Designed miniproteins, single chains, continued (3). Designs and how they scored, part 64

Each design is a single chain, and the fold is of that chain. pLDDT is the mean over its residues in the fold that is shown.

## One batch from the design tools (miniprotein)

Design m10353
Fold by ESMFold2-Fast:
Structure m10353 (fold): chain A 66 residues (1-66)
Amino acid sequence: SDAELVAQINALGRQAREAAARGDVATARELAERMVELAKQLNNPAIEGAARREAEEIVAEAERRA
């Protein structure tokens, strides 16, 4: 269901931010990419766009802390 996909997207976002806080760029990037991939399955351009922006922010944060 879409609700289950949204829950998974939120969980991946939290895990990606935790990896970014540790400066783990590889893990942050992988989790952020998975988040965007799930967002694409919702076929909603606004949600996909928001996920892409969040992914970029998470990766940038990880790179700054690496």
Scores: mean pLDDT 86

Design m10354
Fold by ESMFold2-Fast:
Structure m10354 (fold): chain A 99 residues (1-99)
Amino acid sequence: MKEKIIEKLRELLKSDPRVTEEQIEDALQVVEWLFAVEERVKNHPATPQEKKLVETYKKLVEAIEKGDLKEIYRNLAEMAELLQLDPEVVERYRKLAEE
């Protein structure tokens, strides 16, 4: 399952000519980290921040499964903001979600 979601995300992002290979790898690393967070919170009490991250991650997985590129970018932007990543990364995903 995990590997299939990562592969599908890679394929979907590669289909968008606005996204570089480096940006694709960055997005995949974030998603891979979130799989680890989801697994951890299933077996232990989660913080409110971790619960929000898992909720947003589940929406991202649903968007990936549906092939909804715009929704993928929207959820990646929200995820990057929740993780307090570089503001340039957040803005990049927001612009991609807006067309």
Scores: mean pLDDT 78

Design m10356
Fold by ESMFold2-Fast:
Structure m10356 (fold): chain A 58 residues (1-58)
Amino acid sequence: MEPDEESRRAAEGGAEAAALLGGDREKALQVGIEMGSRTGDPEAAARAALQAGAADAA
């Protein structure tokens, strides 16, 4: 499933970026994957992951 793989990779990227900012990578990844599954949008998945992890860092 191409859209699911792209969304998962985008979520991983967002989670990694969040971790670099001091956030929780594991939580960020979970939120990103969930958003990607709901929307099918890799950009939304990455954004959700980054926001979730960054919120924990702030």
Scores: mean pLDDT 74

Design m10357
Fold by ESMFold2-Fast:
Structure m10357 (fold): chain A 95 residues (1-95)
Amino acid sequence: MTLEERLARLEARIRELVKQGKSVEEITDAVIDELRRYGEERGYPKELIDRAIDTLRFAARYAEKQGLTPEQIAERLVRVARAILAEMDEELKKR
């Protein structure tokens, strides 16, 4: 599965969780689970995966503090995950 196909499936899953009324924590955990799985499948170092997860958790907390809706937080987390995965791929190309 390509990165773009994987991100499209993640976005669809997150939209479904929002429709089901899942909490911001559950939505955040779904994005984290996908990022962790992607990193493990590609052989990313644990340290790099852990940093990416910390970034996503920080982004979710920051968005909640700004009073964003679950839908807006979900959209932001998918966008942040896309940026993180692109950065992780570039980091590995340089090693």
Scores: mean pLDDT 81

Design m10358
Fold by ESMFold2-Fast:
Structure m10358 (fold): chain A 66 residues (1-66)
Amino acid sequence: ISKEQLKEAKRLLMLGKYKEAAKILGVSVGTIYNIRKGKLSDREIAEKLGISVSTAREIKKLLQKL
């Protein structure tokens, strides 16, 4: 995933557009909801999304604030 695609996905998550964000990240909407609910570790999120653990932690915190 490119830095621009990741930035756009984060923007969509902030707007509550989980379906659109999931398409960019290459995962199901259910995976986004599981991240929000804290069902996945930072490492599991990184593996599912193909991103760094640091970026996975940022996405998890972003979703938990909403």
Scores: mean pLDDT 80

Design m10359
Fold by ESMFold2-Fast:
Structure m10359 (fold): chain A 80 residues (1-80)
Amino acid sequence: MLPEKLQRALELLRAQTPEELKPRLDELEKKIKEALANNDLEKALEALKELLKLAEELGVPQETIDDLKEVIEELEKLLE
């Protein structure tokens, strides 16, 4: 199951992402879901960092950027 903060960030990104970039967003969401389902935290982190870059490029609200950063930090702590 995806973290609640990540689910909210993905919902907001879907609303704000231009149609031409939605396939990229869908691919990143799929990679994150598959990596988390397989407990592949390193792959999940890489896909989440790419999602964060897309969110920053789109100029989404700072609250969404902060939510994505928090999810990334929580996963990085699990790798320690």
Scores: mean pLDDT 82

Design m10360
Fold by ESMFold2-Fast:
Structure m10360 (fold): chain A 55 residues (1-55)
Amino acid sequence: MSLEELKKEFEEYVLQGLVSPEEFFEAVDAATNGSEEEIYEKLKEIIEKAKKREE
C-alpha cells in the first residue's frame, strides 16, 4: 500500500469516528516532525487499531 492510499484509509476511519483524538494528534506529529517512513508506520498502526474497533 502506498503512503497516499494509507492516508486515504486513515481519513476514512477518522470520518467514521474510529480514530481517537490522541491517535489523530500522533499522526499529525509524525507528519510534521517525522520522516515519510515514520508517518507510514504510524498510520498503519492506527489503521490496524481502527479496524479492530470496527469489528
Scores: mean pLDDT 78

Design m10361
Fold by ESMFold2-Fast:
Structure m10361 (fold): chain A 82 residues (1-82)
Amino acid sequence: SLREEALRRLDELIERFEDILKNKDLSEEEKKELQELIKELRLFKLGLERNPPPESSPEFERLVERLVGGAEEKLKKLEEKL
């Protein structure tokens, strides 16, 4: 389901970002930006766990692509720089 896929992607993203935050040398600005992103991803995950959307929702698909897809792209770029 879209929800299960989004939850899986969110868990992987949060884990990878927290690992970077803990174990990599980042500037104070980069640390703050990453902490805010992790917080946003955790809040989105909590929302999905509490209020699962229908299996097919164009609005939900767009939200996932914007938030989760955008975060995945940021992770890829960040890992390429470390």
Scores: mean pLDDT 79

Design m10362
Fold by ESMFold2-Fast:
Structure m10362 (fold): chain A 118 residues (1-118)
Amino acid sequence: MEKLKEAAQKASEIAARFRELVERMEKDGLVSTAKEFVEAARKGIEEAEKILNEVKDELSDTARQLAEGVIDALRAMAKAAEETLKTGGKNMDTVISLARAAVAGAEALVRALQAELE
């Protein structure tokens, strides 16, 4: 129970950080902000994988599959955003869309972990 509660709190912190970065990207449109998001996403993925490994035996099969799916989606979005930033032209709309999807995924993970606590 306590490990699941800590996992939910950490997932919530990661989701809040992603949301703040998306809002900042929408306001400033800077490539530097998008790069900061990619770095935050990679760190969030590493932390999420560690948390999942600690609580996997306490999760339902459905919740575990959802968590694994969210982590995979975050990894794919971070890679796509990084590749977009390497192009000769700025495509900030694509990066912002990927970042919004990452926030939605992280928030879904928070809800799934909180449901296991009920």
Scores: mean pLDDT 72

Design m10363
Fold by ESMFold2-Fast:
Parts: structure tokens; sequence; C-alpha cells
Structure m10363 (fold): chain A 70 residues (1-70)
């Protein structure tokens, strides 16, 4: 399903972001905090029934990640 693909994309992006933060030398505590925030975003995405709303949440998540990696 379209929603399944959006959830999968967010999960992959989250995993890639965590690996990037590790490479940048973030502490284990900082990485754990980011993981918790990403988990909240993924759970929120799962509760959305409309694929278009889910896509919007994914776009917002991508923007937050870009800000985090700066």
Amino acid sequence: SEKEKIIEEMKKLAEETIEELKKKGYSEEEIEHVKELMEIWIEKLKEIEDPEEAEKVLKDFKKKIEELLK
C-alpha cells in the first residue's frame, strides 16, 4: 500500500540519519534522544489513515532531519 511505502521510507531515513549522526561524533545520549523523537514521528505516521496526510508528515520529518544535520 502507499501508506506502507511512506512508513518504510521514514524508517529508512531514520536509520540513515542515526548512522550519519554517529559518523559526525554525536554522543550515545544525543543519539538515543534523536531515536526517541524519530520513534514518536513514526508512531504518529502509523495513526494517519490518509496517504496524502502521511506524505505531508514524511515531508515535515525530512525538513526536521535537514535542520538536525546542520
Scores: mean pLDDT 80

Design m10364
Fold by ESMFold2-Fast:
Structure m10364 (fold): chain A 68 residues (1-68)
Amino acid sequence: SRDDVIDEEIAAFKAAHPDLPEEVVAEIEALVRRWAAANPDLSDAEVREHTRSIAEQALARERAEQAA
């Protein structure tokens, strides 16, 4: 299911970035789930790709804020 795809990608993202605060990971997960719910016509493959994109963009923003 789409939720399984999101769960898998978020779990992989969390494992790849163990230094991220749990609050930040939870916010990224919530953002992804809200976005997926707003886009019901997407395939599982598209949900997977967009989940990765959203997580990467959020990570880049967090890193930019820490560097500034």
Scores: mean pLDDT 80

Design m10366
Fold by ESMFold2-Fast:
Structure m10366 (fold): chain A 57 residues (1-57)
Amino acid sequence: MEVARDQAKAVRDYIVKNADDLEKGKAISDAAIRAFREHADIVREYAEQALKEVEKL
C-alpha cells in the first residue's frame, strides 16, 4: 500500500517534467486516472496531484 502512494507521487512528478511529450500519450494518462480513482482511499493526495497534471495534457 505504501508503494502505491510512492508510485502515484513519482507519476505526478514525471507528468510535470514531461508534460509536452505526454500530451501525445493521453490514452495512457486516461488509464492512469482510472487506476488512481480505484485506490483513492490509499493514495488520494498524490493521485489528485497526478490527475491534476494529467488534466493539463
Scores: mean pLDDT 63

Design m10367
Fold by ESMFold2-Fast:
Structure m10367 (fold): chain A 88 residues (1-88)
Amino acid sequence: SLMDNVTEEEIEEVAKKIVKEVEEEFGVELPEELEKEVAKYIKALLENPDKVIPPGPVFLKLYEENPDAYLYLQALILREAQKLVKEK
C-alpha cells in the first residue's frame, strides 16, 4: 500500500491546497464538499493504485460545468499524490 507513512490529515491538507490552486487559477469559488471528495480520491489512489476510483458527485459536476478546471484538478491530484509517495 502506498499509504505507508501517509496520514489522513496530510491527505486532507493536500486536498485543501489542490482546491485552492484550482480556485486561484480559474477565479472561481468551489464547494467545501470538493475538498472531501479530493481527499477520498487521493486516499483511494494510495491504498490501491490499480483500483478504478469512481468520481464523486461534486467532481462530476465540475467536469460538466468547467471541464478545463476538472482537467487542472486531475493534474494537481497526480502531482500531489506523487509527492506524498516517498521514494523507497
Scores: mean pLDDT 77

Design m10368
Fold by ESMFold2-Fast:
Structure m10368 (fold): chain A 60 residues (1-60)
Amino acid sequence: MDREAALEEARRRVREILAEHGILTGQHLEDLADRLMERFGISREEALAIVLEAAKEVLA
């Protein structure tokens, strides 16, 4: 798995969601995790971990 590429994609998407909606909901995180699983072939657990890491970095 290219974890670095998945994390960068997640950071980009989190910024887009915040710019468009002004808030990051649990549903946004789930939808993003689903996209990462599809694109990178990773587990749901790993995808959610990457999404949460990206959200923390973008919101810091």
Scores: mean pLDDT 81

Design m10369
Fold by ESMFold2-Fast:
Structure m10369 (fold): chain A 57 residues (1-57)
Amino acid sequence: LGEEAAAIWEAARARGAATGRVEEELAAASAAVNALGDATAAEFRAASRAAVAASAA
C-alpha cells in the first residue's frame, strides 16, 4: 500500500480511538483500501492534498 493508504490507516486508528471502535474502523478501512482501484486511489490522493491545503490555511 502507498503512503496515502498508510495515512488512511492512521486516520482510522484515530477515529477508532475517539469512538472506541478501533477494530471496526480498521476493518472498514481494510475493505475500503482493498476496494480501491486506480480511479479511487486518485480520489483519495486528491482528498489528501485538500487536507494538506486546509492545514496550511
Scores: mean pLDDT 68

Design m10370
Fold by ESMFold2-Fast:
Structure m10370 (fold): chain A 66 residues (1-66)
Amino acid sequence: SKEDILRAIRGLIEALERGDAVAALAGAQELKELGVPEADEIIALIRQGRLDEALALARRTLEEVE
């Protein structure tokens, strides 16, 4: 649901803002399970250590869903 997606994106953003790559990866995997198209790119960015770019994409995704 939209509510589940919003909750998952917000959790991902919080994890990325504190630099918690493990929690961020878990949140991005949840977004993938919820069918969010940007999730695979966010997962790839987290795995590459590009947390700043992952955060920017997660924030854009949140704005698109809101």
Scores: mean pLDDT 87

Design m10371
Fold by ESMFold2-Fast:
Structure m10371 (fold): chain A 86 residues (1-86)
Amino acid sequence: IQDILDRSRDTVTFLQPSISQQSYDISMNYLDLAYRYYQQGNYQLASNYFGQSVYSLLSQFTSDNDAQQGSDNVRQQLLDIAQQQQ
């Protein structure tokens, strides 16, 4: 999970010149919340905030429906990985 969050942070940072400052700030803020809740063992909230970070990025490139689908997919993947670590 931490590797996924770390790679996501690197991706947001790499994309910063190609996205709006607002989307960058929102994505980074949600990612920081995802890290915080992950470190507390709250995988449900960690996955929810990770999904919000991904939505903020994808909404720059695709429809709201497709961005929401992508957000839902990464949220579920993170929860599945967390369940396997228990």
Scores: mean pLDDT 76

Design m10372
Fold by ESMFold2-Fast:
Structure m10372 (fold): chain A 107 residues (1-107)
Amino acid sequence: VEEHIRKAKENVEKALQYLKEGDKEKAISYLKEAITHFEEAAKLARERGDEETARFYENMIQALKDALKYVEEGKYDLARKILEEILKGNPDVAILVAAVDKTVEKL
């Protein structure tokens, strides 16, 4: 679990760096790797009966998938804000940011 979380965080930090540089393809690549590492962490937590920790990582995965979609759409400022909240350890805030922006977009 610890190793997957460390690698996930490193990949989020690299994705944020490449978004600042305007390198969309590298940002997408690192976001996908971060998602994979959080998926493994969530699976391991669930196998250990730690459902609360598994849910926490599942929330991070959802926020990362929303950031990935915004990068693909060229909405880099929204993606960066989500990634910054994830790095602060606030997946709940990251999910809220993604949900608000999606609600406004559908109006």
Scores: mean pLDDT 75

Design m10373
Fold by ESMFold2-Fast:
Structure m10373 (fold): chain A 70 residues (1-70)
Amino acid sequence: ATAPADLARLAQAHAEEVRAQMAAAREEAATLPADEREAARLAVEAAEALLAGDAERAEALWREALARAA
């Protein structure tokens, strides 16, 4: 199972790659319709929280993004 702490550790191990992906995702999100852009923005915020080591916040934001994308 993917625990939030495991996700945070993985993100930190690949911090440069994750940051590059987040920057690209933010640029791509700006071109989406408003509803899809909100879901994409939440996903990027979740990745930022993982890099900061806040696994609980990252999980909450990711769940919101997933719910809005569905």
Scores: mean pLDDT 72

Design m10374
Fold by ESMFold2-Fast:
Structure m10374 (fold): chain A 70 residues (1-70)
Amino acid sequence: MSPEEVEGLADGVVSLAKAGDYEHAARMAEQLGRDAGLPELGRELAEAIRNGAPVEEVERLARRFVEAAR
């Protein structure tokens, strides 16, 4: 997976979370984690979303995918 693909998918997760589609956002985060080779980070992001973490926390965790893909 390219850094650009990771960034696009991470932005997608944040957009879904901002829209209140938490279940879809969490599932996308888990899939992103698997596809990017960061399954633990994907689970952490999904758990944060499912536990109702603030959007700012979801954004911080999603940014870690982009940073790791560099």
Scores: mean pLDDT 84

Design m10375
Fold by ESMFold2-Fast:
Structure m10375 (fold): chain A 95 residues (1-95)
Amino acid sequence: SDIQLGGLAFAEGDAEKALDHFVAYLNSEEGKKIKEKLLKAEWTEEELKKLAKELNVSPYVVAVMKVAALYAAGEISREEALKKITEIIENLRLE
């Protein structure tokens, strides 16, 4: 699935493939509800951890998916999305 392929690309350090697979997932019928959750203005560590458990992924993958959701919604450019994903890959930090 695109969510698994996105997670694999992220683990391999491939920001472009991670972005493209997560965008494909979030624009799918299954992913649309998750995309709306990720686009919420208030995003807490508690909500990130809850969504990580729901999707069976790590919280840092949720952070990458949030960046993909912002890009898919047209709120940030592709260049900005790739920069943010690369920073997450390098730092493994939740924001």
Scores: mean pLDDT 80

Design m10376
Fold by ESMFold2-Fast:
Structure m10376 (fold): chain A 62 residues (1-62)
Amino acid sequence: LRAGDLVVATRDVAARSPFELGLRRGDRLRVLLRVGDRWVVAQSLATGETGFVPVSALERAD
């Protein structure tokens, strides 16, 4: 995953801090920034909210 990618959440994710996005399976996001091997900063296409999400919960939508 890299900046600009459209991605979909493959599972539910609970936000564990104010910096993290909670996700439901099927949520669509845009990747804003890759942060190491484990995290991206992404923006929800539904809500416009931004935050950290685990790479393991995402796949490319196209």
Scores: mean pLDDT 83

Design m10377
Fold by ESMFold2-Fast:
Structure m10377 (fold): chain A 55 residues (1-55)
Amino acid sequence: SAPPSFDEVVEREEKRLREAGMSEEEIKEYREAVENGDRERVQELLEKARRREEE
């Protein structure tokens, strides 16, 4: 099997974010940040999801 593509990784992360309780709006912001290469914004959204999953 081929290694997961970037798109596959993003889709897997989106599913995890959704399960963590992030809104579809926040998931769209995540996709936009990834597409723009905005690492800071990507990390902010992932940290927000992690905190919601913890609570």
Scores: mean pLDDT 76

Design m10378
Fold by ESMFold2-Fast:
Structure m10378 (fold): chain A 96 residues (1-96)
Amino acid sequence: DAEIERIEEEARRNQLELVRLLVEEDLEFFVKKYQEIEKLDEEEARKKAEEILEKFRKEAKENLEELKKKKEEAEKKGDEKTAEAIEELIEIIEKA
């Protein structure tokens, strides 16, 4: 059971790192990607880029609340190492 919790935490960590990378990209990067991949004109590509960035920011906020709860749990258990690792992930998301 503890092993399953560890695997879930690792998967969450990897997803949050990916979300951070995506939300730190500027609007112009996503506009260009939609133009290249979906062959959209600039106006449509910009609309899609704005939508996806807003969606990623919302998802990052939801993940942030979950991480804050896990940090509190780790602190309650006296697991300083886990609490520090979670705090690092929180800082990454908040900085984005």
Scores: mean pLDDT 66

Design m10379
Fold by ESMFold2-Fast:
Structure m10379 (fold): chain A 74 residues (1-74)
Amino acid sequence: EKAREAGILLVAGNIAYASGDYETAIDLYVEAARLFKEAGDEEGVELALSRLEQIAKDHPELAERVKKAIEEVR
């Protein structure tokens, strides 16, 4: 249920990222990480957070936005 929904959001985030919609990708990865955390899926949380970290590396202008998003998930 929650882990499955998180997986769908992770895929949606990947699609948004591939299309150049980085803001939508960040929001989708944050929600995926939150749902994985609620499901107790630590590996899923780490995967979603790694996607956020990659955006910050590839797009330094978004680094502060990504940092705050990661802090929101914890």
Scores: mean pLDDT 84

Design m10380
Fold by ESMFold2-Fast:
Structure m10380 (fold): chain A 65 residues (1-65)
Amino acid sequence: MEEIEALIEKFENKTAKSLLLAIARQIEILNPAAMPEVKEILESTEDEVEAYEKLHALLNEILRK
């Protein structure tokens, strides 16, 4: 989680950082095996909205199966 927090620090919007951290923690609780993919999304994405959309899509995929 510390590594994920460090990746989120690149974003400037305080609300976006809180939402990204919350969804990343939710994914970790539901499927810790998906955390490398969470890290990849945060590393490869410069826009906080796009990062959130990708993490939300991953979370929805986990919740389906």
Scores: mean pLDDT 81

Design m10382
Fold by ESMFold2-Fast:
Structure m10382 (fold): chain A 50 residues (1-50)
Amino acid sequence: HHHHMEEERRKRLDELLANTTTDLGKRVIEMERAYREGKFEELQKEAEKL
């Protein structure tokens, strides 16, 4: 059901990540992506750096 929309959003997040220059901004984008994809271990690692 969400396969196509999820793929498009992932590509948009990748573009945002490439255009983000601050470490904080990069971490926020990566945390959102990990949360959406259910990669909780990656989300937890990023949260520990906040």
Scores: mean pLDDT 66

Design m10383
Fold by ESMFold2-Fast:
Structure m10383 (fold): chain A 87 residues (1-87)
Amino acid sequence: SIKEEILKIIEEGAKRAKELEPEHAELIDEFVKEAKKILEESDDPEEILKKINELAAKISPQLSDKARQVLLEMIHKIQTLVAEYKA
């Protein structure tokens, strides 16, 4: 399902971000936990994307440029997936 693909993108992005910034692992794990709640609460891929993007924006100021770039790449992968699914 699209939700399973979104979750995989999030888990892979989170793993990479934690490898780059182990000191922010707890913040990144909380992001993943909240993203999983969003996936459970909505069946609309566009709403899921919007809420995950808002969640990423909240934590971005606390991250390094490298970890922030990983989050941005993760969001872009989800955007591409949602666009292809809705096309």
Scores: mean pLDDT 84

Design m10384
Fold by ESMFold2-Fast:
Structure m10384 (fold): chain A 81 residues (1-81)
Amino acid sequence: EEEEKKKKEEEIKELERKAATYFSAAAIYEAGATANEIAAERNPENRERFRREAEEDRRLAEEFKEKAKELEKKLEELKKE
């Protein structure tokens, strides 16, 4: 009984770390997208490249947010017992 509780606690901690990592990755890509959007406005000659990079960063940010949300759902289920 106590061993099962410890294993479940470890699984919860691992999923929490994974979710935090995905949220951090999403935040980094969002910041990158914003920086590239600003660069596109300031550099007309390279505008298309910066906009393309910003779009890719936005897509990656969304992907990591969705992965984090899926892990949060699993965490809620595990915490319910």
Scores: mean pLDDT 83

Design m10385
Fold by ESMFold2-Fast:
Structure m10385 (fold): chain A 80 residues (1-80)
Amino acid sequence: MLVQVSSIISFLESFDEDGDGKVSKEKLKEKAKERGISLSDEEIEDLLKLGDVDGDGKIDYKNIKEKLLSTYSSDDFIEF
């Protein structure tokens, strides 16, 4: 599936209600359903693999943002 980098970043940021720069896998899946986005467990695992997870099961979207923006522009698309 192709997803725009800016959309991925905005999507992840929208799930961080605590402002700590992290979002849990379960919360990500739940919020995706609320927005009508059908994310499979495999797609969520691919996002976790892309981000450096410190083993707590949370995605650090700030680290993902830095990694994505070092490789891609915000207008680029990523294939999962």
Scores: mean pLDDT 66

Design m10386
Fold by ESMFold2-Fast:
Structure m10386 (fold): chain A 110 residues (1-110)
Amino acid sequence: MIEELEEEIKKNPNDAETWLLLGHEYLRRGEYEKAIEAYEKAIAIDPNNAVAWLNLGVAYYKLGEYEKAAEAYEKAIKINDGGGAWENLAKVYEAMGEKEKAEEYKKKAK
């Protein structure tokens, strides 16, 4: 699967959707650094892709990069506030010890 996506990217390196799928596959396999690189490529092509920003945040969260995760989730929310990133943003601020901010975002998720 990854090899097929990598071959597709070689044919069309400006395909944001294929970069997004490649990032998703790396994320699923726990290859978080590679997932981040793929999502960054997708965002460079289509910066209004809320799914790419959301999953970039998930990859950063898995690596313990909470500040970068929060930034990515906030960008996803600005593009699509119904996309579920509010719960993820609450979780990252909770992990950072920002209890009041985490509680605020939990309320927005409802």
Scores: mean pLDDT 84

Design m10387
Fold by ESMFold2-Fast:
Structure m10387 (fold): chain A 111 residues (1-111)
Amino acid sequence: LVDEILEALRKLLEEAPVSEEEREKLLKALELIEKGDYDKAIELAQEIVDNSKNPAARYLALLIIYLAYLLKGDYEKAEEIEEQLRKTSPGIPLTEALLELNSLLTRLKNS
């Protein structure tokens, strides 16, 4: 399940209208999640949420933060991020990858 979520996020990053700098930071955040460094992944992704004016980069960063909180078992923080995601335009097309990711994240939350 987690491996499928990480793969779906990488696929979205390949297609996303983000800068090379934003893409590099988002990929680094995913690498930190794979290593179990959830707090560092959250910090790095939060820098994108705070500093980027690109809606696609901000949305992908929020998805990474959401995943990290779910994996930490911090469901209160995960719920806060889920609320932000509901109010945020994704800035990316609705692709099969995005739909698959949303389905996988829902399964993780209900595990």
Scores: mean pLDDT 79

